Designed miniproteins, single chains. Designs and how they scored, part 93

Each design is a single chain, and the fold is of that chain. pLDDT is the mean over its residues in the fold that is shown.

## One batch from the design tools (miniprotein)

Design m3446
Fold by ESMFold2-Fast:
Structure m3446 (fold): chain A 95 residues (1-95)
Amino acid sequence: RQELIRRLQERLTALYEAGDLDTVLEEAERRLALLEEQVKKNGGASKSGLEEVEKSKKALEKLREEIRRTGRPPLTAEQRALRAEIEAIREELEA
């Protein structure tokens, strides 16, 4: 219940901090979307705001290209364990 939700949050944070590629990419895309919305809300024509969006897009694209070129690195034992725990908790919460 409340303990499962707390464990889920802790394991998700740990997975992000462990550098899990899918988790890092999802968080980067989420932050980029928020940044784009913030730039639009604050007048959209700010040169610095548009440059920050473009910088973030290029960083994300470069990461995706690197993954495609070198292939996905194998998951660490820690990342595998955290993913398994997260899925088990999600199944319990949705049951």
Scores: mean pLDDT 74

Design m3447
Fold by ESMFold2-Fast:
Structure m3447 (fold): chain A 61 residues (1-61)
Amino acid sequence: MTESEKARIQMAALLGLVAGMSREDLIALVEKLKDYDPEKAEEVIRALNEGDFERARELLL
């Protein structure tokens, strides 16, 4: 039940990253992931705040 929604959020964030979405918009999108995987969400937000887009991409894959 929660797995499909988690996958949808991860895919949306990954597509936003590739499309050049702002860091603020990406963080807002990834915060929705906290309801499903808080550890992963916090690591992605940290990577985005540090400008480590490679790490953010790896975590969303």
Scores: mean pLDDT 79

Design m3448
Fold by ESMFold2-Fast:
Structure m3448 (fold): chain A 60 residues (1-60)
Amino acid sequence: MLTRTLTTKDLLTAIAAALAAIGLDPEAKVKVSGNTVTITAPDTPAGRAALATVEREFAV
């Protein structure tokens, strides 16, 4: 399992990041706390790509 914690601009962006992670890898698990999101994904090409994509698009 791969885990990343992202700081986003606000709560809505954190929720958007969580939804994007699940959309990219349905096996991803997400936890939102304020403007931060913790994403846990399988160590697969899909899981790695999902984490990288969400970090690039939503992290500040």
Scores: mean pLDDT 82

Design m3449
Fold by ESMFold2-Fast:
Structure m3449 (fold): chain A 84 residues (1-84)
Amino acid sequence: ERQERLRREAADLLRKAAEVAEKNGDTQMANLSRRLAEEVEAGADLDLLATFAEIGAQISKLSGNDEVAELLTRAADLLREAAA
């Protein structure tokens, strides 16, 4: 149950990141975040998804989207924890 709870929390954070990115006009990051949430719910490799979320966070930080970067970093942390 703990792993499923962490997955749900990570997916929720990824969906929130997509909403914030979309509001900021970052369509590419919104699409990435939405796709990552879908893959988490589909049972894909959590470590791989965490890696993509970490990369997305770095890109968001470089482009000035600090809120999106924070949400993606938190999601990645939860995915790593769920994978352990």
Scores: mean pLDDT 86

Design m3450
Fold by ESMFold2-Fast:
Structure m3450 (fold): chain A 87 residues (1-87)
Amino acid sequence: MSEEEFAAETEIGVHELAAAVIKTVIDNLEKSGKLTDEEKIKALQELIKHYERAREIARRSGNEDAYKVMEQGLEEAKKELEEIKKK
């Protein structure tokens, strides 16, 4: 693995971890009834940013598997965001 390949994989991993943490926080706060629609919108917007960044790095580095995972997460997060905005 080259330094460039390692850097790309590390950046993807950091964004994947950030996305997982955000999703876990959303799920826990929602289950406890402590999450407002405004807070969920902000959290989903941050989640979307992490997925978009990881997807772009995966695309540029040719990591097709990571690209597909991030694209799926991005679609799910965008769908949730649009469902809240339609209220």
Scores: mean pLDDT 82

Design m3451
Fold by ESMFold2-Fast:
Parts: structure tokens; C-alpha cells; sequence
Structure m3451 (fold): chain A 74 residues (1-74)
């Protein structure tokens, strides 16, 4: 089921973020975005933004936070 797949990818990405493996976290969250919709998509975008922020890509992080916020308001 696509929702369960998205949740597993988000969980693995969160683990990578906690470990400081931001490149792996980005890859996992991008994979989650391909199968996530609704609230899970917003969560994946926010987490992807956090990973880019940790990597010093503040412009990319801001764009992703804005996308997540737009989805949460819809």
C-alpha cells in the first residue's frame, strides 16, 4: 500500500536525520514524496527541508517549508 510505503520511507529518513546522515535522509524523503499524498506529503516535504537546512542549503529548505505549509493549509 502506497501510504504504508511512504510511512516506512519517512521513518527511515528520520533515523538518518538523527544519525546526521543528511544525504541519506534527503534520498529517503525524496522517495517518500513519490508515493506520499496529503498529510504524509507535507510531513515528507518538511523533513526534506530540515535535511537541506542541516546541509546548509537554506534556499532549498525555505522553498520546501513553504510547499509543506501550503499543503497543510489546503
Amino acid sequence: MKEEEARKLIEQGKKALEAGDYETAVKLFEQALKVADGPLRAEALRLLATAYHKMGDFEKARQLYDEAAALEKA
Scores: mean pLDDT 83

Design m3452
Fold by ESMFold2-Fast:
Structure m3452 (fold): chain A 61 residues (1-61)
Amino acid sequence: SVEEKVKEALEAIKNGDYEKAEKLAQELKKMGVNSRDVVFIGIKLGKPVEGAELALILQKL
């Protein structure tokens, strides 16, 4: 699911694994997920900072 893939990307960011986070961000973009979606999901998952970082990665792709 989109939420599961976002959760995995947020964990990658938390762990400093930005290579994995960027790869997952590319997959999310191919699924039609945008920066707004990942900000909202990040807030929902209690990871607003990691969600904001993922949103910036998506915006730059």
Scores: mean pLDDT 86

Design m3453
Fold by ESMFold2-Fast:
Structure m3453 (fold): chain A 68 residues (1-68)
Amino acid sequence: GASTNLLQVKAFLESHPDVSATLQGTTKVVASTSLDPQKQIGLVLSLLGDFPDLSVSLSGDTITVSAK
């Protein structure tokens, strides 16, 4: 289910030392990054490639991942 996919996303994001990720309820993962803008874009593209059934958004230094 969506919750299982979001737990996989959380684990993926937590594998990055400059990223702190939290699961908000069962519907989304929110991550704060200490990365430069080019590395943030690279991380978003990696998420879209690895988790194509999920929605990814970037706002400032915050990445939000939710079910489509």
Scores: mean pLDDT 76

Design m3454
Fold by ESMFold2-Fast:
Structure m3454 (fold): chain A 90 residues (1-90)
Amino acid sequence: KQVEEALAVLAKKGVTRAQLEAAEKEAKEKSVGPEVQNNITGYIIDKLNLGVAYDNDLFNKYKPEVITEPTTFNRNVIIIAKMIEEQNKA
């Protein structure tokens, strides 16, 4: 259910599961650069214009909570939703 709740947060930004899956696939294919590898979360945020900044501290904070998720998609979606929720808190 964590993934379903995360998808609901993203749906408020006008983003569907299919768009998120397509963006993750594109991020994996376009991962280039000597020092940045598979920054899938940041790529999805930028590609889909989610109106949040990528935050490496929040990524590291929530990474242990999602490590038991069976897919990278589930992990990325949950972390992005957490970043959106944190930025929406005044």
Scores: mean pLDDT 73

Design m3455
Fold by ESMFold2-Fast:
Structure m3455 (fold): chain A 73 residues (1-73)
Amino acid sequence: MSQEELDREVEVALYLMKGTIALKAGDYEEAVKWFEKAIEIDPENKAAWEGLGIAYRKLGEFEKADEYFEKAR
């Protein structure tokens, strides 16, 4: 992998970690922001789409949550 690709993978991993921490803390709106940043870098990242699904479910946005879970498949 090039240094550029490695840097992107590290950023995605960092954003997924921050999103997961926010979910565990109950900061669902903050979790959405971190998972959206991960998807901006890697739109095929299933973990990020799943994280958005979980966050929106916790926010009561059940239809959006279902759409994001479909993206995670």
Scores: mean pLDDT 82

Design m3456
Fold by ESMFold2-Fast:
Structure m3456 (fold): chain A 60 residues (1-60)
Amino acid sequence: MQQVAVAVKDVAGNTPAVLGLKVGDRVLVHATNSDGFAVGTNLATGQTGLVGLSALEIVE
């Protein structure tokens, strides 16, 4: 729970492993990796999953 990010583009959650996002959703970022992905929880939906860092703006 060290970082909060805001979704900057819509992402369809096509599988349970991928976090669905709408622009403006707040995401708690748990971990990031060098491949440009993060594990986060969407605070609007309560879902946890993988998200592309290009879909997020970190608002530390």
Scores: mean pLDDT 75

Design m3457
Fold by ESMFold2-Fast:
Structure m3457 (fold): chain A 73 residues (1-73)
Amino acid sequence: MEVTAGGDSVGRTSAVFRFGRTDAPYTLVAREILPDIFAGVITDKVTGERYDVIAVRDPEDPDTVRALILSRE
């Protein structure tokens, strides 16, 4: 139900993360709301900054999730 992913960077409107990656400066914690569609939060581990996101599993790479940034805290 809940998934986690990690990524190296967050862009202005989007981020690309890998499922299960824990060694990254950004973490995504999300819940699946529809098949392969997730709602959650990206956290910057250094600053504590949080981003509300909708994320979608990449159809060509199931280990990759693409997040759309909805808001920044």
Scores: mean pLDDT 83

Design m3458
Fold by ESMFold2-Fast:
Structure m3458 (fold): chain A 57 residues (1-57)
Amino acid sequence: SAVAEIRALVDQAFELQAAGDEVGASALLARAIALARASGDPEAIAYLRSRAIEVPP
């Protein structure tokens, strides 16, 4: 599901941030946001916002 894929991307992005790879983390977060917007799934968007990730309208 889109939520499962987004969660995996977000988890990996935070691991990259912890390792100091800000560029890699930003790329994965951008992909997670794109998937959430493409899916139109309110659960996916709510998940990203719960992790303090901004999802543009």
Scores: mean pLDDT 83

Design m3459
Fold by ESMFold2-Fast:
Structure m3459 (fold): chain A 68 residues (1-68)
Amino acid sequence: DAAEAVEKAFAYLSSIPGAKAERVGEDTIRVTFEDNPTLLTGTTLRVIGDFPQFEVKVEGDTITLTVK
């Protein structure tokens, strides 16, 4: 269920200290990491592993997750 996947991913991303997680659509989450490339890289790898139902795009300091 796409809605349950979005809720679980958003809860995880919102729990990360120093990350700003936002719901930008029903199937899309955006997370911004201010001046923390290590946290961005670590979070990207974890999302790819733990939330395979999402297409992950990294742009600058921002990760965007969209349901496939």
Scores: mean pLDDT 81

Design m3460
Fold by ESMFold2-Fast:
Structure m3460 (fold): chain A 57 residues (1-57)
Amino acid sequence: EELRKKLLEAIAEILDAIGDIFEAELKGDEEKLEEARKKLEEAREKLKEVEEEFEKA
């Protein structure tokens, strides 16, 4: 199912962004932390869109 693949991709992007947040915190890099937070929000929006498609499919 294409929707399942999109869901897994969105989850993978969320996990990647979380990893970037932890790495930025360990290094004390405020700019990378802000960038990682933006990636997390984008991934969350993508996940919500995929979830809505699942409910209407």
Scores: mean pLDDT 80

Design m3461
Fold by ESMFold2-Fast:
Structure m3461 (fold): chain A 62 residues (1-62)
Amino acid sequence: GAAREEARRRARELAEALVKKLLEHYPDAKGTVEEVGEDTFRGVVETEDKRFVVEVSARYFL
């Protein structure tokens, strides 16, 4: 329904914002955001030495 669609959009936008913020601190890093199922979005920021993973569930916005 509309509430779930809005929650999914907010979760994706939050995951993207968190990845963007991490990339500000790691300018040589690669950032990606993907849906990993169950209305959950995974952001990954990888450098040669480090890997950061953030997951945002749409459930937080329901």
Scores: mean pLDDT 86

Design m3462
Fold by ESMFold2-Fast:
Structure m3462 (fold): chain A 81 residues (1-81)
Amino acid sequence: SMMDEFKEIVEEVAKEFNIPEELTKELLEAVERSKSLEEAERNVLRLLLQAVDDGKLSEEQMTAMLERLGEKVNELLKKKE
């Protein structure tokens, strides 16, 4: 499903950016609880913003990670026409 593919994208990007395992788990759980791709993207963004606030992630890392997620999601959407 599209949500399963998005979950794989989130896991891959989290690994690429060396995100802590606990934060990665929270991101993946948020995707699984989401009813749509748009909701999943919003929930991932909220968690990343909270991680920056908590000092677990820099603003620069968050920006780069969001750009990478957007790139992979755009490729996924093109695959679906």
Scores: mean pLDDT 83

Design m3463
Fold by ESMFold2-Fast:
Structure m3463 (fold): chain A 117 residues (1-117)
Amino acid sequence: MEGAEEAERYGRLAGEYGEKGGPRGAYGAGEGAAKGGILAMEKGGVGGSSGGGAGLSGGGSGTLAYMGLVEPEEGARSAGDSAGGSGRAAARGGGEEGSEGGAEGGRLAAEGGEKGA
């Protein structure tokens, strides 16, 4: 449960930093979410596969915001939500290992958003 809570917290921070950073922040949050999704797949086993898909979706959202196809604030929130969702999905199927992967994914999304701001 701790890893899922951390993923949610970092997902929220990724969205917040992405909003402040505009298109660059949204892109960074999305890139972090995608990287986190890959880590969730590697560490989370069965649950990690679900988390990986959600994280990669976050990457898409951030990219769309960067390209001006969606509002930067909305793209950043979507990327953050995807990072948090990845952590929860990985935790449900992968147990402790999935939770750890999800927490890492959320952290990477938050770092990406912050760097973009």
Scores: mean pLDDT 61

Design m3464
Fold by ESMFold2-Fast:
Structure m3464 (fold): chain A 81 residues (1-81)
Amino acid sequence: ASIELSPNPVKKGGTVKVTVDAPADGYLELVDEEGKVLWRQYVSKGKNEFTLDTSGLEPGTYYLKLVIDGKVVVEEKLEVV
């Protein structure tokens, strides 16, 4: 399982290409530093690509988490500057 983010760090208002390689069906979650889920997207087994718009995000640290069967299997830190 993998999550790749480009660019990272990202300037507020920029877009991030999110590439997820999932071993099974699950969910990709964007989570803030407090653990609040801001965004959830279904992912299928295999390669998935999304674009994340940061215009609604405050500068700070976020996490993209791949959740399968209620378990975080991989996470990647996103820095919004």
Scores: mean pLDDT 85

Design m3465
Fold by ESMFold2-Fast:
Structure m3465 (fold): chain A 68 residues (1-68)
Amino acid sequence: SAHLEEAERLAAEAREAAARGDLETAIRLYDQAISHLEQALSQATTEEEMLALMRRGSEVAAERRALL
């Protein structure tokens, strides 16, 4: 999924921003990553894909929450 690929790219950029202390940019990028994961979830056709995307969304949300 293009949305899953974009979400992973944004999550990686968010981690880089967080590592350099740019928390505002990191949080914004995590929010965008979560939005793309939600779009990927809406396109998922199997229960296996949906569960994997929900788990990944939870992981990204936890990374974001750790910055607050």
Scores: mean pLDDT 90

Design m3466
Fold by ESMFold2-Fast:
Structure m3466 (fold): chain A 61 residues (1-61)
Amino acid sequence: SELEELEKEFLRELARVYATASAAEVAALIDRLVAIGREGRQTGDLRGALERALALARETA
């Protein structure tokens, strides 16, 4: 599905971040990802939440 492809892309970017980012950058990313996930669950917009999570991961060093 399209959501599965977005999830795979997000996980690839997350793996890159864990390999390249500092501990502080990873901690900040986790906090923001938790907030995005909470918002997605509250609104039911899981696709939008995943798209925002992917964009955030792509912007993270």
Scores: mean pLDDT 84

Design m3467
Fold by ESMFold2-Fast:
Structure m3467 (fold): chain A 60 residues (1-60)
Amino acid sequence: MYKLTVELPSEELAKKIAEELNARDPRVKAVAEGKKLTIETDLSVEKMVGYALRAIGEGL
């Protein structure tokens, strides 16, 4: 099991990303607490990095 915690610039963004992650993959548990987003999953490290990038917001 992998666990990653990311702090986002707003509570609204944290909640939206948590909802999207939970909807996309049933093996992902994303919990928003204020501006903090905690992601727990049995997926690979590469997938966790992808989730973190989405949480930060892909500026590009």
Scores: mean pLDDT 70

Design m3468
Fold by ESMFold2-Fast:
Structure m3468 (fold): chain A 57 residues (1-57)
Amino acid sequence: GPAQEAARRARAAAEGARRVAELTGSPTAKDYADQAERAAREGDAEAAERYSHLAGG
């Protein structure tokens, strides 16, 4: 259902942000990855995707 889809999107975004932080070693990317992971725990896919975008660029 929509809640499960949002949870999957949020988790994928958080995992992507963390991968960028690990590959780049950027403290800014790490901070955004931390925020994406918090948003994912809250089920906020939009926030998780936003922070993931910020981690990548």
Scores: mean pLDDT 87

Design m3470
Fold by ESMFold2-Fast:
Structure m3470 (fold): chain A 59 residues (1-59)
Amino acid sequence: SSLDQELLEEGRRQRELNKKLGIDPVLSSIPEIQEFAKKLKEGEPEDKVIEEILKKYHS
């Protein structure tokens, strides 16, 4: 279904974000990844969310 596809896509994005942040991809409970997922579910644009996460956790 469309919902199932969106969930799979979100999971893929979370894993890709983990790689971009240089975090171990098996640690999906990392606060950075959790915050990313939360903001995406709330409808924030991915680009803005990535920028906010990088500013907050990485300089």
Scores: mean pLDDT 67

Design m3471
Fold by ESMFold2-Fast:
Order: structure tokens, then C-alpha cells, then sequence
Structure m3471 (fold): chain A 67 residues (1-67)
């Protein structure tokens, strides 16, 4: 389901941030696209990742799961 893809994406993004693994982060972002998350929200998620804003990232991933 799209909800399972979003949950897996969130896990991969968080793991990639902890491990500093850009490939895991990009895999997670691709899963958000496959789940049908709007590009505008994915762009906001990318910005939160770039800024290291983990609180905003968690809120944006929660919003993606509510679509």
C-alpha cells in the first residue's frame, strides 16, 4: 500500500541521515514518489534534510502519510 511505501521511505531517510548514507536517503525519496506523494512536499522534505531539521522532517513525513 502507499502507506507502507511511505513508512519504508521514512525509515530509509532516517537511517541514511544517521549513517550519512546519501544512497539510502535517495532510495527513501524515490519511494515517496512511487507512493504518489506530491513533488512540492518531497521538495520540502529535501530542504529539511539539507538543513538537518529533523523535527520538520518528522512533521513532513507525517503529513505525507495523511494524504
Amino acid sequence: SDQELIAEAARLIKEGLEKKDEELIEKGLRLLQEAGVPQSLIDEIREAIKKGDTERLDRLLTLASLL
Scores: mean pLDDT 86

Design m3472
Fold by ESMFold2-Fast:
Structure m3472 (fold): chain A 76 residues (1-76)
Amino acid sequence: VSSQEKTAAIAKALPLLKHKAKSVRLAAALGLASLGEDAVEPLEKLLKHEDADVRSAAVMALKRIGPAALEALEKA
């Protein structure tokens, strides 16, 4: 997968983390987690989001990415 494809996937999934339906937010979080370390920085920014549901989805995605996301999780 090219860097451009990863960037496009991240850009499409990030708005879905703000969706009203929990199932959509979970699907977006899992999708972002599958993109790995490239998703860490955008997800870290969402840890400071005003919506608790968005923050929870970002934490879930970062936990699924694993060790590469530990620094972002410690900032939460």
Scores: mean pLDDT 76

Design m3474
Fold by ESMFold2-Fast:
Structure m3474 (fold): chain A 107 residues (1-107)
Amino acid sequence: KKGLEYLRKGDYEKALKAFEEEIKKDPNNAEAWLNLGRLYYFHLKKFDEAIKYYQKALEIKETPEAYHELGHAYRDLGKDDEARQLYEKAAEMGPFAEEARASARRV
């Protein structure tokens, strides 16, 4: 997948364009929206944009990863109550339960 290949190389501008192209071809590709959120959160440190893209991924498909990472973005904006609710939601959904609970208790 083109976007992930650019991310692995550290080419964040090309990764961004590749994920945008994936979304343009298939707006219901939850993974592409999730990866766009991750790019903004982890590499660009643009937490408001990351929140927008994580929310879009969740609208398409609810996953514990998307809830947990959305919680991190809210926490980094100082929205600790929103972050805790998102971490608790991620914990209820499965394989990230302990990590999500630990994150919730910290905020």
Scores: mean pLDDT 82

Design m3475
Fold by ESMFold2-Fast:
Structure m3475 (fold): chain A 83 residues (1-83)
Amino acid sequence: DLEELLKKIKEDEELFKKNDELLRKNAPWLTPEQLDELLELQRKAREARIKALLSKDEEEREKYRQEVLEAGRRVRELLEASK
């Protein structure tokens, strides 16, 4: 269903926008390079989420979902390590 896919994409976009704002606002101890790396991970996670939603192959869909989860974990680990 196209409406369900569009709704999920919109929800993911909103979440990543909020995460971007939180990273910029709440992580002033990050260097510009570290901040750019975190923002790039967020962008890649968003792209993988969209690819997972659009994929008709079950294994490919799961692969992209795992990429989203791994990117999220790495972002959190980088934020914790930088405290």
Scores: mean pLDDT 72

Design m3476
Fold by ESMFold2-Fast:
Structure m3476 (fold): chain A 72 residues (1-72)
Amino acid sequence: MVKLTPAQLYGIAELLKPAPSEITAEKVRNALPSLTTDEEIADAIAQVDKDGDGYLSPEEYEEIKKLYEESL
């Protein structure tokens, strides 16, 4: 699986807000244009969508934001 950095996860989460928001392959690709394969996009979605419901919850967004801020 492609391992995303906290900054990359935050970029996806920011593009998906306001939470709750549906996580689509198009939104992920727009946030990270370097993800070119369906497998890479699916891996990125799985890393953002912790509960597997296909939506970014406000709680998931806050956790990703905290990880990004702690990486600075």
Scores: mean pLDDT 74

Design m3477
Fold by ESMFold2-Fast:
Structure m3477 (fold): chain A 99 residues (1-99)
Amino acid sequence: SELAERAAELAERAAELLEEAAKLDPKSRELALIAAAFAREAARNARAGKLREALISAGFALGFAKAAYREAENPEAKRLLEEAIRLLEEALRLLEEAL
């Protein structure tokens, strides 16, 4: 599915931004890294055609990314987290459309 591949690309980009934010902000680091791991899992499941599993993983990624944003103190980390949240919200929308 073109939608599933697009969602996977967005989830991988979100994971990269979450990992970069984790380097900048000790307060949100653990939450951002957990979010990144779920985002990468969402991308793998989407490419494997496991759309329901991808949706669940992307949902967890979004939840942890939002938690990281609330805890973050570094302004650049907050900017990266906000962008990652937007990408994950779009990935979720595409995965729901692909179902």
Scores: mean pLDDT 94

Design m3478
Fold by ESMFold2-Fast:
Formats: C-alpha cells, sequence, structure tokens
Structure m3478 (fold): chain A 67 residues (1-67)
C-alpha cells in the first residue's frame, strides 16, 4: 500500500466516528484515483450530517491521496 494511502486511511480511522470508519473502509484496497472519487462521493452523500472534525478529516485524507 502507498504510504499516502495508509496515512489517508489512518486519518479517517483516528476520528472514531462510524461515518469516518465507513469512509476508510470505502477506500481500502482502491487505487488513489478510485479512493479520491469514493471520498468525494462520500462527502457529497453525508454533506449535511458530517461534523466539522469529520469534514476536516475527509479533506486531509483527500489531500494525502496521490492522484
Amino acid sequence: MDEHMARAIAVLEATGSPEALEAADAIRGKTPKQAAVSLIAFAVRYATTLSEEEKRALMEALNLIPV
């Protein structure tokens, strides 16, 4: 696994929220491009329910993914 992908997953898992854990699972085993698309889709799907901390974690994870 790419170090950047491992860090992105770790950032999401560190939040401990069910939504962030679901996002981490959604990108696990995917290519960087597929992972980025999955995180964007997840952010759009949960845009109204995500906390500021969860949004920060998603943005940080997305920025760590080498596309």
Scores: mean pLDDT 77

Design m3479
Fold by ESMFold2-Fast:
Structure m3479 (fold): chain A 60 residues (1-60)
Amino acid sequence: SDLEEARKLIKELEEAIKKYGVDEAIEKYKDKINEILRKLSLEEAQELSEEAVEVINKNS
């Protein structure tokens, strides 16, 4: 499902942040993040955006 793909992407983003730092990880994944968010409902996109922000904040 699109939600499962989004969750997988957030996990990949977190791993990339741990390896490369926030700025480089976001730059590498921003296009994929935008693409998956367009496939989700508004509610799902908001939930996943909050999770992504939490991951970024935790690793900043």
Scores: mean pLDDT 78

Design m3480
Fold by ESMFold2-Fast:
Structure m3480 (fold): chain A 91 residues (1-91)
Amino acid sequence: KEEKIKEALELAEEAIELAKEGKIEEALEKMEEAIKLAKEAVKDDPELLLEVEITEGIAKLVYGVYKVAGKEEEGAIKAAEIIKEYLKSLL
């Protein structure tokens, strides 16, 4: 579990750096990989699985709102930071 959460955290950190470089599509791909790995890590814990799904939903909503406002890069950075902070709370 811990090993997979650490790997997901590294993916979230990569997503932040990619987003800061304006590589939004690659950042979104890394965020999706981080969430998928986090779900696999917590698959046997229904409460944690729900927390990962809520975190995914919040990250997507934040990205979407910023994108509509013309701040796509900032939105991607904020979404990746939300995922990172949640994953850190699991360690």
Scores: mean pLDDT 87

Design m3482
Fold by ESMFold2-Fast:
Structure m3482 (fold): chain A 84 residues (1-84)
Amino acid sequence: LEKKVEELKEKIKKSEGKEKAENLVKLAEALRQLGKYEEAVEYAKEAIEEGKDDKEIKEKALRVLASSLLGLDKYEEAEKVEKE
């Protein structure tokens, strides 16, 4: 997972638009799996902004954001995200 996080960060630096948004979702999910929930929330929010015109990417990013917020015990914020 740690090596995957480094690889995804490099891919994000070299990509833009939809490709960047997809890599941001993958990075946020990898960080969530490592228990780095605060960092996962940050990248999931970036993925939502970058992928705003792509419904699938936005839905995946919102799911990762909600799961990461649950990991931080931010249940009220996570519930609000799931309803969007």
Scores: mean pLDDT 78

